# Designed miniproteins, single chains, part 97

Each design is a single chain, and the fold is of that chain. pLDDT is the mean over its residues in the fold that is shown.

## One batch from the design tools (miniprotein)

Design m3565
Fold by ESMFold2-Fast:
Structure m3565 (fold): chain A 90 residues (1-90)
Amino acid sequence: AAAQAALAAGDYDTAIALYEAELAKDPNNAQAWLNLGQAYAGKGDYLKASYYYGQAYKLATQQGNSQLAQKARENLAQAQKKLAEQLEKE
C-alpha cells in the first residue's frame, strides 16, 4: 500500500497523512495505529509515537491479536525511553 511504501522510504509526512486518512475511515485498525506511531518515531516525535503505540496496544489486546499487542507494547517502551532521553536537561 502507498502508506507502507512511504513509511519504508522514510517519507514520514506522507505516511502520517495516509495512515490518518485510513484511521478516519477505520479507527479500529490496530496495525494503522502502530504504523502511525512508527512514522512519528521516525520524525523523532516520541510523545506522539507513544500515544499511537498505546492506542495500537489497547486495540490489538481487545481484538485478541497477541503478536501485534506485544509489538506495540515493545515499541511504546522504546519510544518512552527515547522521550525521557529528549527531556534530559544535561
Scores: mean pLDDT 85

Design m3566
Fold by ESMFold2-Fast:
Structure m3566 (fold): chain A 70 residues (1-70)
Amino acid sequence: SAETRRELFVEAMDELKPQMDAEIAKLRAEFAANPDEDGLEYAIKMLRTVADFEDEAWARAQARYAALQA
């Protein structure tokens, strides 16, 4: 069901949260260390990081959902 897929996605996001938070903190520290870095480029990096983790969470959710159907 759609609800089961959503629950599996949230579970995968919760599992990935520490790694996502660490990558975001790294990007923030890199931006703070380089005052000449463009704020727009920083924003794009942040958005891509979040999108990449959402894609990984969705891939994990799909694999787990398929396993439940076997």
Scores: mean pLDDT 85

Design m3567
Fold by ESMFold2-Fast:
Structure m3567 (fold): chain A 65 residues (1-65)
Amino acid sequence: SEEEIEEGEEKMQELAEKLGKKVPEEKLPELTKISVKYREKLKNGADINEVLKELEKEIKELIEK
């Protein structure tokens, strides 16, 4: 539902804000691309818990690079 998508987007934004503080400024465009990719997956009916798990994993990989 639209309400579930909105809740998912809010959780994704909170996660990106928490982890994004550790992302170097030069990698912020990559973080934005990752966020857009997972937001599109959520809008296309992907499970929010799986989206959040993969989003966290990719952001952590971005920080560790």
Scores: mean pLDDT 79

Design m3568
Fold by ESMFold2-Fast:
Structure m3568 (fold): chain A 80 residues (1-80)
Amino acid sequence: MAEKLVEETKKKIEELIKNGAGGDEILEEIRRFLEKLGMPGDFETLRKIGLHEPVPGVPEEAEALAREVVDYLFELLNSI
């Protein structure tokens, strides 16, 4: 189930970027994804995941999946 959620979220982010969606819409999609993983969907949690900092009370597997989506967003935005 978690791998499917990651893939669906990546596709939604791709669609949002292709359609010229604003950063607020992209961030809201990521926040909803974090909540579905059982993580807080707040800005502080997003910041920790983006910086590869540990999120208290969250399993390492869930953190890894969240980082995969956030890293994918940065790949799409920065044309690596």
Scores: mean pLDDT 77

Design m3569
Fold by ESMFold2-Fast:
Structure m3569 (fold): chain A 60 residues (1-60)
Amino acid sequence: SLNNVQRVGEAMLRLGRRFTVGQLVEVTGLSRGAVNRALRELEAKGFIERLPDGSYAFRS
């Protein structure tokens, strides 16, 4: 089954280079809290990084 982390990850692939929490909320339909929790998990796993402006990007 699709969980919130998978759903956020799929949305990130559609957005491409850089994404904000607001864009992920819009694309996924998840709450801001659910998006933030999924992003923290993906960042902890080393898949993404948080940029100084508060946006996120895939790690190169």
Scores: mean pLDDT 80

Design m3570
Fold by ESMFold2-Fast:
Structure m3570 (fold): chain A 82 residues (1-82)
Amino acid sequence: MLSEKERIIKSLENVIKILEETAKKYSPDVAKKLQEKIDELRKILEEMKTASEEDTFKLYQEAVKIIREALELIKKENEKRK
């Protein structure tokens, strides 16, 4: 059975995969900005693997902020739909 920490890590891995697939659908300029957010999330993911359970929760909160920024970038591009 997965621990709570392992579930958080797996959830973040899945979000990163979704963002990578989403980035492929946008222009190179937008894809580059999304890749910057994805790179930040990957760094947090690696830190989570060696962090304590308490530090993992703090890192997850940082990841949530970055995810929100990525979603705002996607939202702005979607507003260009006619």
Scores: mean pLDDT 80

Design m3571
Fold by ESMFold2-Fast:
Structure m3571 (fold): chain A 100 residues (1-100)
Amino acid sequence: SPEEEIKKLIEEFESLMEELKKLLPEEVAKKVEEIRKEIIKAIENKDMKKAKELFYELEDIIAEAIEKYNFSSEQKQKIQDLVLKMREILEEIEEILKKM
């Protein structure tokens, strides 16, 4: 069902967020966690505009962290790959909701 498909995508999104948080300094991980909660709440309310706006805020936090902290090239690549996968999941959730 579309509802079960969205639930699986949310679970995948949360798994990727946990992987991302492990790569980040504690202060940045805490900011990411607060935005994650708001993104999930927006998705549950079917407010994909708000979910995407919050995700852009998360991307800005990550970009600022990359500038301020001495990440290795491997860490930067892993962070970028996780962010891209999370964006793709949000786009897939939005498309499923449009067809419901």
Scores: mean pLDDT 88

Design m3572
Fold by ESMFold2-Fast:
Structure m3572 (fold): chain A 87 residues (1-87)
Amino acid sequence: SVSELVRELRAQIRAIVEDPSLSLEEKLARILELVREAYARLGANDAAERIAVYGLTLLVEEAERQGDAAFAARAIAEFEALWRELL
């Protein structure tokens, strides 16, 4: 179901952000791929957009926690580029 897919994708995003073995670059790359999967499987709709916003929010919060404002800005730019590509 859509609700099960949304729950699974959100859980995967959270696990990636909380993984201390991954760099911010690796977290961004993996979350962008999950967001692409969300749009591919759900379509360009509110559910996919909410997953994308969730992933971006967690990445920005993690970058801020690490004091990396430059990475936070880059994550925003990469998500804006993805949305321009997919929408």
Scores: mean pLDDT 88

Design m3573
Fold by ESMFold2-Fast:
Structure m3573 (fold): chain A 61 residues (1-61)
Amino acid sequence: GIERAIEGIKQAGKLPGRGREAASAMGAKDAVEAGMSKEEALEYVRKYGGEAGLRAAERHL
């Protein structure tokens, strides 16, 4: 559900480099599939994954 997807995005923000990017993109997709808006998912990625996570998530949504 949405809560697990948000937790995934938070954990993605703790990963280094390529892991952060890949996990942030996956977390954003999971959040949208769970019923979160694309805009809300990208805001969570920005907050926890920074610019790198946000760019990766935008490319995959």
Scores: mean pLDDT 81

Design m3574
Fold by ESMFold2-Fast:
Structure m3574 (fold): chain A 94 residues (1-94)
Amino acid sequence: GKKTLRAIGLVLRAIGLELDAELAAEPVSPETLEAIRLALEAAMAILRGDYERARELARRAIELAREAQKDPRDRELAEEALELAEEVLRLAEE
C-alpha cells in the first residue's frame, strides 16, 4: 500500500544519511549518528507493522536530533535527521 512505499522511502533516506555521516570529512557526533540510527529503526518498525515501537523510536530520534543541532559542526546532518524522524513519527501515527 501507499504507507509501505512511503516507509521504504524513509528507510532509503535514513541509509543516505548514514552514508553522508560515514563520508563526512570530520567525525560526526554520537548524538547525530544515534538519531539517524533510531530514525532508520523507526522506519523499519513501520514496515513490520509495529507502529507503537515506530512512534517510540521516532520520538527518541527527534530528541537526539534536536540536541545534536546545538553543535554547529553537525547542524545540517542533524536537521535532516530531525526532519526524517518527524516524517517517520507522522507516518506511524496515520
Scores: mean pLDDT 87

Design m3575
Fold by ESMFold2-Fast:
Structure m3575 (fold): chain A 81 residues (1-81)
Amino acid sequence: SPMDEELRRLIREGVRALNEGRLDEALAIARQIAEKLAEMGHDDLAAAVRAAVERARALSPEDQRAVLLAMFGEVQALLDS
């Protein structure tokens, strides 16, 4: 669907931002992913993504990267199911 392709694009952009050390951009992309998940009716996953973003903000840059990368992987797994 067009929403699935938009989510896949956001995940790719988020992973790229993490690889380039652009943590603020990756956090903003994660919030966009949560909004799109909610629009698609994945309310529980959207809430989990928002919780992961808030948790990541309190962590070191290395741990922020790990949390966000794991979250992007979980959303990708949903789309590949």
Scores: mean pLDDT 86

Design m3576
Fold by ESMFold2-Fast:
Structure m3576 (fold): chain A 70 residues (1-70)
Amino acid sequence: PPPTFGQQVDALWRQGTRRVTELERRGASPEEIRQVLLETHRRILELARAHGDEETAAYHEGLIAAIEAA
């Protein structure tokens, strides 16, 4: 069976956070870390919109806007 919405969100978040940790350990630029965070939140946002979860979508839209403003 296909993964549930919650399982898909959790998998994307774990993938993104693991990548950020690897970049931080290597002394990667703030811009590289920022791009990984943006991509992670955008992927979760797409899933939330497809699932009809307006609360999760709004949360990640807010985080994307905050990161882009930084």
Scores: mean pLDDT 86

Design m3577
Fold by ESMFold2-Fast:
Structure m3577 (fold): chain A 55 residues (1-55)
Amino acid sequence: SRETIERVAMHDGGLSRAEIRRLLTASEAELEELGRRYGLSVAQLRNLQEALKAA
């Protein structure tokens, strides 16, 4: 469900597909930084990681 993951991330945080791929390999510290940059919580970013892993 690659397109579903993209739609969720873009809707909630304005992230591109490339940012979503980087999100998968990000550490928890990097998730915190992305959350601050895009106005998302770490929990939201972890949910996106899980969705990406499921794809």
Scores: mean pLDDT 70

Design m3578
Fold by ESMFold2-Fast:
Structure m3578 (fold): chain A 70 residues (1-70)
Amino acid sequence: MEVRVEEFPDGTRIYARAKTEEEVDAVHEELRKRLPQAVADAIRQAMRVQLEEFGEAELRFFLPHAVPQP
């Protein structure tokens, strides 16, 4: 299992990898602490689909920041 959430000036980069349903749940729990619920839930759903189809889930997601200043 691997989870990385990296803050950049233009947005947040999320990387998640899991090989079991238990690892997907652990990823979801970590993401819920740091990301909006809708984003964390969307990533969990995508990872579950990948596990069912490929036996492993690996996702990269970019969440853009609102521009704080013009």
Scores: mean pLDDT 78

Design m3579
Fold by ESMFold2-Fast:
Structure m3579 (fold): chain A 55 residues (1-55)
Amino acid sequence: SEEELKKYIEELKKRRAEIEEELKKTTDPLEKQELEGIIALLEAEIAYLEKKLKK
């Protein structure tokens, strides 16, 4: 349902914010790159689901 999809999008946004906070505290370059990759994947999934929600 649209309501379940909206809740899932909000959960993904919360996870993105948590990873962004972890990235700010991370000093290891390899770990930073990995966290940036996770953020990019979450942003792509959010964008895909938001587009699906609009149609």
Scores: mean pLDDT 86

Design m3580
Fold by ESMFold2-Fast:
Structure m3580 (fold): chain A 81 residues (1-81)
Amino acid sequence: EEEANELVKKADELEKEGRYQEAADWYFKAGRIYDELGDFEKASEMYDKAAEAYRKAGDEVNAALALIWSAISKLDAERKK
């Protein structure tokens, strides 16, 4: 999906700028779009990136939430294979 790809690029740029909270929000949003498309492997990857960025921002609650979403998407990817 072009929309999800654009969100990932924006998040990557924000992360390089040290804007970790905003980068994490964009990664998380991209993960939700990949989940909706059934691309659970990419969704889990985006949630993992969101979790790392949230930790760098000091947002432990959203980091934990992103890891939970990553785990769910990873299980869905393994079941679909």
Scores: mean pLDDT 82

Design m3581
Fold by ESMFold2-Fast:
Structure m3581 (fold): chain A 71 residues (1-71)
Amino acid sequence: MSEELEREVEFAVALIDEAVGLVTDRNAKAPQARIDAHEAAIDELVAMEKDPNVTVEEIRAFHRERRAALA
């Protein structure tokens, strides 16, 4: 239960972060490469969510890498 809930929360946080970033960057007329990167990250997160073998650590690593790339 705790690990499954943690996995769901990490997916939700990562997806919301990318979705908010996508909308914000579109409205701010950010470079197309940055917009495309948000869309690609959302697609990857959706794919990871559907794969029960993806661990919470892998989701956190992906989100951390995305946060670093956007800093």
Scores: mean pLDDT 82

Design m3582
Fold by ESMFold2-Fast:
Structure m3582 (fold): chain A 76 residues (1-76)
Amino acid sequence: MERIERRLEEVGRLAREAARLAREHGPDHPEVLRLAREAERLAEEVLEEARKVSEEVYREAVERIQAAVAEAARLY
């Protein structure tokens, strides 16, 4: 649980940083694409770990990732 929570927080942090840089440099900037890719990779890893724990933990992780993506979209 603690490990999954920390990684979910990191996904949100990376997504928000990517959105912030996209506002300054444009969404196609190499650093924006790099951060978005890192967030996606971490999200995938978290979802794999959550699925191994239980279906409920997996659903919670999906919801938190969706919320982080929505927050990043609002910042952009």
Scores: mean pLDDT 79

Design m3583
Fold by ESMFold2-Fast:
Structure m3583 (fold): chain A 58 residues (1-58)
Amino acid sequence: SLEEAALLLAEAAQLYASGRPEEAREALARALALDPTIVARAAGLLAADPAFAAFVEA
């Protein structure tokens, strides 16, 4: 669950960077469904990408 949530969050970041925000949102939703705390656990990744962090908070 945690590993799958982390992979989905990483996938969401890659999709967002590739200009696919709708697919990124879907991957983010799946990550949060598996582990609601995944965003807090991946704080370092979000700190490195402020644009993606804002997208996650929206």
Scores: mean pLDDT 79

Design m3584
Fold by ESMFold2-Fast:
Structure m3584 (fold): chain A 73 residues (1-73)
Amino acid sequence: MLREELEKALALGLSEDQAIVVAMVISGARKRGFSEEEVQRLGDRLIDLAKAGHSVEEMTLEAAKLLKELREK
């Protein structure tokens, strides 16, 4: 659920804006029928970008790229 993903991201030390992006992207991917492995890979990548100090804009662009790659398989 969206709230659970948001709470998980916040617990990992992400900013509120970064945590919202991660939670929304993960919830959206699950709703689209991506596998749990694909959802976890997407989430882990975005969390890594956030921890490395990347902006919300950079995270959003990477999420769009990863979602496109997963959808084309």
Scores: mean pLDDT 79

Design m3586
Fold by ESMFold2-Fast:
Structure m3586 (fold): chain A 80 residues (1-80)
Amino acid sequence: SREELIRRIEEVIEEIEEFLKENPDLPEEVKKLLEEMLEELREQLERLKRGEELSIQEEINLRMEIIAASAEILVAKRMV
């Protein structure tokens, strides 16, 4: 559902924000990647909160972005 997607995006955004805050010594390349993912997820969240309808393809793409962000956090955690 839309509400489920909003919750998942908000949760991943919070995870990235807290991880960046707690790990200021991360390699710049990793920080930049996570910051770029944050920006993309924030844009998608704003679209959903505005009541924009997603096509099936757009929803699939968004769910894949959420998975990719979660995977990147796991990889970055191995660098700490």
Scores: mean pLDDT 84

Design m3587
Fold by ESMFold2-Fast:
Structure m3587 (fold): chain A 75 residues (1-75)
Amino acid sequence: SREEILKKNEKLIKEVAEYLKKKFGLSEEEAREAAEDAVVLGVRYNFKENEELKSLYPYLSEEVREGLRYLIKNK
């Protein structure tokens, strides 16, 4: 579930949130929300960029897409 992913990945969420906050000048809450969405998608797709994950990109914010890019690059 989303809640289980969030609990197991608190450190990773914080890392991505700090990255996004610095890159986009987001608030703590905005960065956390974008990082949570990016990490949940990253975990669900095993940090692998496939056609199914790419099909979701038009529906994601720029911050969530950048968080996913960060996660996939650092896998």
Scores: mean pLDDT 85

Design m3588
Fold by ESMFold2-Fast:
Structure m3588 (fold): chain A 60 residues (1-60)
Amino acid sequence: SKEEQIEKLKEEHNRRHEELRRKLDEAKAAGDEKKVEEIIEEMKKLDEELQKEIQKIKES
């Protein structure tokens, strides 16, 4: 069902976000401000991609 597809996407998104949060913590600990910004941008991009994919499923 569409609900199951959306739930699976949310689970995958959560796992990817957890991985990025670990990398973010590492970059912050290292004082790598450029890397911190890159990771934050990646997280924003993942959020946008999730919303677009959910909308696509709902419209199909």
Scores: mean pLDDT 85

Design m3589
Fold by ESMFold2-Fast:
Structure m3589 (fold): chain A 64 residues (1-64)
Amino acid sequence: SAEEIARLEAEVEELEQELKEVEEKIKEAEEKGDKKKAAILLTVAAVLKGAIDFLREKIEKLKA
């Protein structure tokens, strides 16, 4: 439905904003030499990217 597509698109937008914040924190951790924090944040970024890709694929299937 149009309502479901709109909801999923809003969810993708929120996740993309979270990803930008995490990527900024990764840069800060790398600049500080905090390898453990950088590794954790890289894992979080990977999970967010996977969620965004999954939702985008679902949106495209709903548009077809």
Scores: mean pLDDT 88

Design m3590
Fold by ESMFold2-Fast:
Structure m3590 (fold): chain A 100 residues (1-100)
Amino acid sequence: MTNIMNMYQQNRDLSVSGISSTDPDVMRTIMQQVIVNNDDIYRRSVQEGMDDVARISQQNRRLYQQGLTYVDNGDMRSARQLMQQVIDQNQRGIDIVRQH
């Protein structure tokens, strides 16, 4: 539980850093890192029986996979909107993990 919370906090902080960037390469790198972290959160959440946390990590992964497409197409506005959604979802993940 504590490890999953720390991973969500890291993902939130990375995403906040990314949304503040004007550099598409920085945004792409951050999105890729958060996707990898969400795969780890998913595996741990499934092992611990936290289906709600696992669902959020899968949603965040899908959002950032779409975000990478927006960055690659030069649609930085849509990419930032997805990053804000992921920031909000990571905060929701932290709040849910705290209830476990």
Scores: mean pLDDT 84

Design m3591
Fold by ESMFold2-Fast:
Structure m3591 (fold): chain A 56 residues (1-56)
Amino acid sequence: MSLQQQAAQLYQQAIELRKQGVELEKQGKTEEAKKLYEQADKLIDQGMELLRQSPP
């Protein structure tokens, strides 16, 4: 699997976690939302690191 495909999968997971975080914020569960945002940010960082190994 290419680094771009692996990064795309990580970004997709991050997007889903951020969507869940927004929904939790709407329910007033701000601390739970923050944890999901932190997990999403880590996935984004991992995706960026994969792309840095194979820059255009």
Scores: mean pLDDT 81

Design m3592
Fold by ESMFold2-Fast:
Structure m3592 (fold): chain A 53 residues (1-53)
Amino acid sequence: MPINEEEVNESLRRMARTVGLMIEDLDELRELLAKSKSPLVKEGLAEAIAELE
């Protein structure tokens, strides 16, 4: 059975955002965003950057 993709995607974005907020270094977050290849992780990190600004 396929996993509930919407919940998985929400969890992944939430985790990436939470990690981003914990880092508290905008330069490091920007580098992680640039190096990340997963769209969901990129969205979470981008949300963390936006929330810190």
Scores: mean pLDDT 74

Design m3594
Fold by ESMFold2-Fast:
Structure m3594 (fold): chain A 56 residues (1-56)
Amino acid sequence: SSARLERIRALLEDPNLTQAQAAEVLELSRSTLSAFLAGFPRIPMREILRRFALPP
């Protein structure tokens, strides 16, 4: 879990975060993440990763 958390933190600091990277750490398919992004166009992908991948 520590290695996964470090990876998530590194991705959150990366201004070029990709859908593929976000989907991998969220353990979703890219099509599933794309559908979520289409449903929430005002939420940037970094914010989705922050809210759903990191513990509260």
Scores: mean pLDDT 74

Design m3595
Fold by ESMFold2-Fast:
Structure m3595 (fold): chain A 73 residues (1-73)
Amino acid sequence: SKQQQIQQLQQQFDQLKQQAQQLLDAGAPPSEIGQLLVQASQVASKLDTLDPDLGAKAFKELDDLGAQQERQV
């Protein structure tokens, strides 16, 4: 169902977000963090097509992670 697809995408997004946050906290190279953020952005885009409110929330969370990365430079 559409709801199950949304749930799976949300779980994928949350996992990628957590991995990106862990790399940020560990001071990992920007290239490694960037790869996870690109993957998370692709999942967020898919969420947006199914549920624009969840997509908007996901993109906002990605913007926050990007801002955190910029502050560590």
Scores: mean pLDDT 86

Design m3596
Fold by ESMFold2-Fast:
Structure m3596 (fold): chain A 88 residues (1-88)
Amino acid sequence: MSEEEKEWLKLFIDKQVDPKNAKANELSIKAKRYEQEGDFEKAVKYYEEALKLDPKNANIWRNLADVYEKLGDTEKAEEYRKKAEELE
C-alpha cells in the first residue's frame, strides 16, 4: 500500500474530507506562511500546486490574487480574483 493511500485513509477517517481537498488545504497553508514571510514567489508556487488538486476552491484563488497584487502583477491579480468570484 502506498504512503498516499495510508494518508488518504487517515484524512478520511479523522476529518471526513476529500483527500485531494485536504492536500490542497495543506499546500495553501504552506503558501500562506511564505506569503507572511514575504516570499511571494514560493507562496505563488504552493498556491498553484494547491489549485491543481482543488481548482474549485475560491479561497485559494483569492489568496493567489492577493499575492500577485503584492508582487505588483495587477493583471494576474485581477484574473485570479475573477476566478474566485465565479466559484462563489
Scores: mean pLDDT 76

Design m3597
Fold by ESMFold2-Fast:
Structure m3597 (fold): chain A 72 residues (1-72)
Amino acid sequence: SKERFDALVEQGLRLSREGDEYASKGDLKKAIELYERAVELFEEAESLASGIDAGVIRVAKSSTLTSRRNLK
Protein backbone atom coordinates (compact mmCIF):
# COMPACT_ATOMS: atom_id res chain seq x y z
CA SER A 1 0.00 0.00 0.00
CA LYS A 2 0.96 3.67 -0.29
CA GLU A 3 1.05 3.96 3.51
CA ARG A 4 3.46 1.04 3.86
CA PHE A 5 5.61 2.39 1.01
CA ASP A 6 5.77 5.83 2.67
CA ALA A 7 6.67 4.28 6.05
CA LEU A 8 9.48 2.17 4.55
CA VAL A 9 10.87 5.18 2.65
CA GLU A 10 10.75 7.40 5.76
CA GLN A 11 12.51 4.79 7.93
CA GLY A 12 15.11 4.06 5.23
CA LEU A 13 15.92 7.76 4.81
CA ARG A 14 16.16 8.19 8.58
CA LEU A 15 18.62 5.28 8.91
CA SER A 16 20.66 6.57 5.94
CA ARG A 17 20.92 10.01 7.61
CA GLU A 18 21.97 8.37 10.91
CA GLY A 19 24.61 6.43 8.95
CA ASP A 20 25.95 9.69 7.52
CA GLU A 21 26.11 11.13 11.06
CA TYR A 22 28.14 8.20 12.40
CA ALA A 23 30.41 8.23 9.32
CA SER A 24 31.14 11.94 9.93
CA LYS A 25 32.16 11.04 13.52
CA GLY A 26 34.46 8.24 12.30
CA ASP A 27 32.29 5.37 13.60
CA LEU A 28 32.52 3.40 10.38
CA LYS A 29 31.18 0.11 11.77
CA LYS A 30 28.00 1.77 13.05
CA ALA A 31 27.64 3.75 9.80
CA ILE A 32 27.88 0.53 7.73
CA GLU A 33 25.26 -1.22 9.93
CA LEU A 34 22.85 1.70 9.48
CA TYR A 35 23.43 1.90 5.70
CA GLU A 36 22.80 -1.86 5.37
CA ARG A 37 19.50 -1.55 7.26
CA ALA A 38 18.50 1.43 5.11
CA VAL A 39 19.24 -0.54 1.91
CA GLU A 40 17.06 -3.44 3.15
CA LEU A 41 14.15 -1.04 3.75
CA PHE A 42 14.64 0.59 0.32
CA GLU A 43 14.67 -2.86 -1.33
CA GLU A 44 11.34 -3.69 0.36
CA ALA A 45 9.92 -0.31 -0.72
CA GLU A 46 11.16 -0.89 -4.29
CA SER A 47 9.27 -4.22 -4.39
CA LEU A 48 6.03 -2.26 -3.71
CA ALA A 49 6.70 0.54 -6.22
CA SER A 50 6.41 1.13 -9.97
CA GLY A 51 7.15 3.97 -12.41
CA ILE A 52 8.39 7.19 -10.83
CA ASP A 53 8.16 5.84 -7.26
CA ALA A 54 10.46 2.93 -8.19
CA GLY A 55 12.88 5.40 -9.77
CA VAL A 56 12.97 7.57 -6.63
CA ILE A 57 13.72 4.54 -4.43
CA ARG A 58 16.37 3.32 -6.87
CA VAL A 59 18.15 6.68 -6.52
CA ALA A 60 17.92 6.65 -2.69
CA LYS A 61 19.22 3.06 -2.57
CA SER A 62 22.07 3.85 -5.00
CA SER A 63 23.08 6.92 -2.96
CA THR A 64 23.15 4.87 0.27
CA LEU A 65 25.18 2.07 -1.38
CA THR A 66 27.67 4.69 -2.66
CA SER A 67 28.04 6.11 0.87
CA ARG A 68 28.69 2.57 2.15
CA ARG A 69 31.31 1.87 -0.56
CA ASN A 70 33.13 5.13 0.25
CA LEU A 71 33.77 3.78 3.77
CA LYS A 72 35.90 0.90 2.41
Scores: mean pLDDT 83

Design m3598
Fold by ESMFold2-Fast:
Structure m3598 (fold): chain A 74 residues (1-74)
Amino acid sequence: IDEKEVEAAMYVIAGAAAESAGDYEAAAEYYLKAAEADPSIKAIALRKVADAYEKLGDTELAAKYRAEADALAA
């Protein structure tokens, strides 16, 4: 397994744990780090960032990251 894939997986786990705790700010930060660590999951990680910002009420940042994720998935 590539070291970047392991690093990204650890950030995804941390992001999911933060979401479960209701800490959407920490969740967004961890998912952004996951997107940076492994480009192959960048689109899905950025969607999770957008979802976290939507939970925080930051609709502008949510729209920005959702658009970036959609562009990568197209």
Scores: mean pLDDT 82

Design m3599
Fold by ESMFold2-Fast:
Formats: structure tokens, sequence, C-alpha cells
Structure m3599 (fold): chain A 66 residues (1-66)
């Protein structure tokens, strides 16, 4: 529980950094989604990380085993 929560907080930080890079024009939304997905896989190797295409753009989905 606490470990999964810490991993989720780390993922949230990666999402915020990716959003800043897009806002600064350093990454496209697609590139940011791929970058965030890579960070999520490193933070939570036990989790399933996927990029899902939605009507509002790419979304990074993380499914934790616990």
Amino acid sequence: DDRVRAQALGFADAVREGQRLVEEGRMSPREAAEWVAERARELAPDATVEIVETADGPLVEVTFPA
C-alpha cells in the first residue's frame, strides 16, 4: 500500500514534468506521453504501463498489481 502510493507519487511528478516540457515547447504531447511511460516503468517495474489513444490525445495508463 505505502510502496504503491510512493510509486504513484513518483509517477505524478513525472506527469507534471512532462506537462511542463510540452508547455515550454520542448516536447509534443505524444513525446511527453512516451517519456512519462518510460519513467513509470522505471518507478513501478511490477505495474503494467500503456499509452492509450483518446479523443483528447494520448493518455498514460498505469495498472498496479496491488
Scores: mean pLDDT 74

Design m3600
Fold by ESMFold2-Fast:
Structure m3600 (fold): chain A 65 residues (1-65)
Amino acid sequence: VTSEAADDILAIGAAIESGVFESVRRRDGTIVLRLRTNSPEAIARAREVQARLEELGLRVELELP
């Protein structure tokens, strides 16, 4: 799928619903999700979101605070 805007919307929606991300950015085809905290629980939830988005064909990177 070649819809860049749709991919961004999916990533932003998932990040907002999870509640663990401070910001969502796009960089050269990669969605960068910045965590609010580095607790093990927040990291585990962030990895679940990352895995879900990557299953949809998105490239995702997690960034700690």
Scores: mean pLDDT 74

Design m3601
Fold by ESMFold2-Fast:
Structure m3601 (fold): chain A 120 residues (1-120)
Amino acid sequence: MEVAEEAIKLERETLEEYKRVLEEAPSLSDEELKEKLREQAEEERKVAEQLKKLREKEKNPELKELLDQAIEHEEDAAKKLLAFAEDPNTTKQEVIDFLEQIILQEERLIKALEELKKKL
């Protein structure tokens, strides 16, 4: 798979996981939700590491820039998810609002990667 295709696949898989957590969030207890946020933070860290490996293999500077944005996005998402899980004052609504925001950011990033892929 080319670097752009693999990056798009990773971001789409991340998007589906965020959508799943968002759908489940209203039915989870506070403790179950915090555990889900910890699990999701770990998965985002793994995706960031996979994106870093793709970036190391890439020669196109425009794709490298989008991969850098994707890596930063996944690392920032992981940090915020863990912060919500560790904060005793975190509300379900704050988590839902954050998940909705991150989903929109993921969709925008996927679109940018798909548009760049058409030019490669």
Scores: mean pLDDT 86

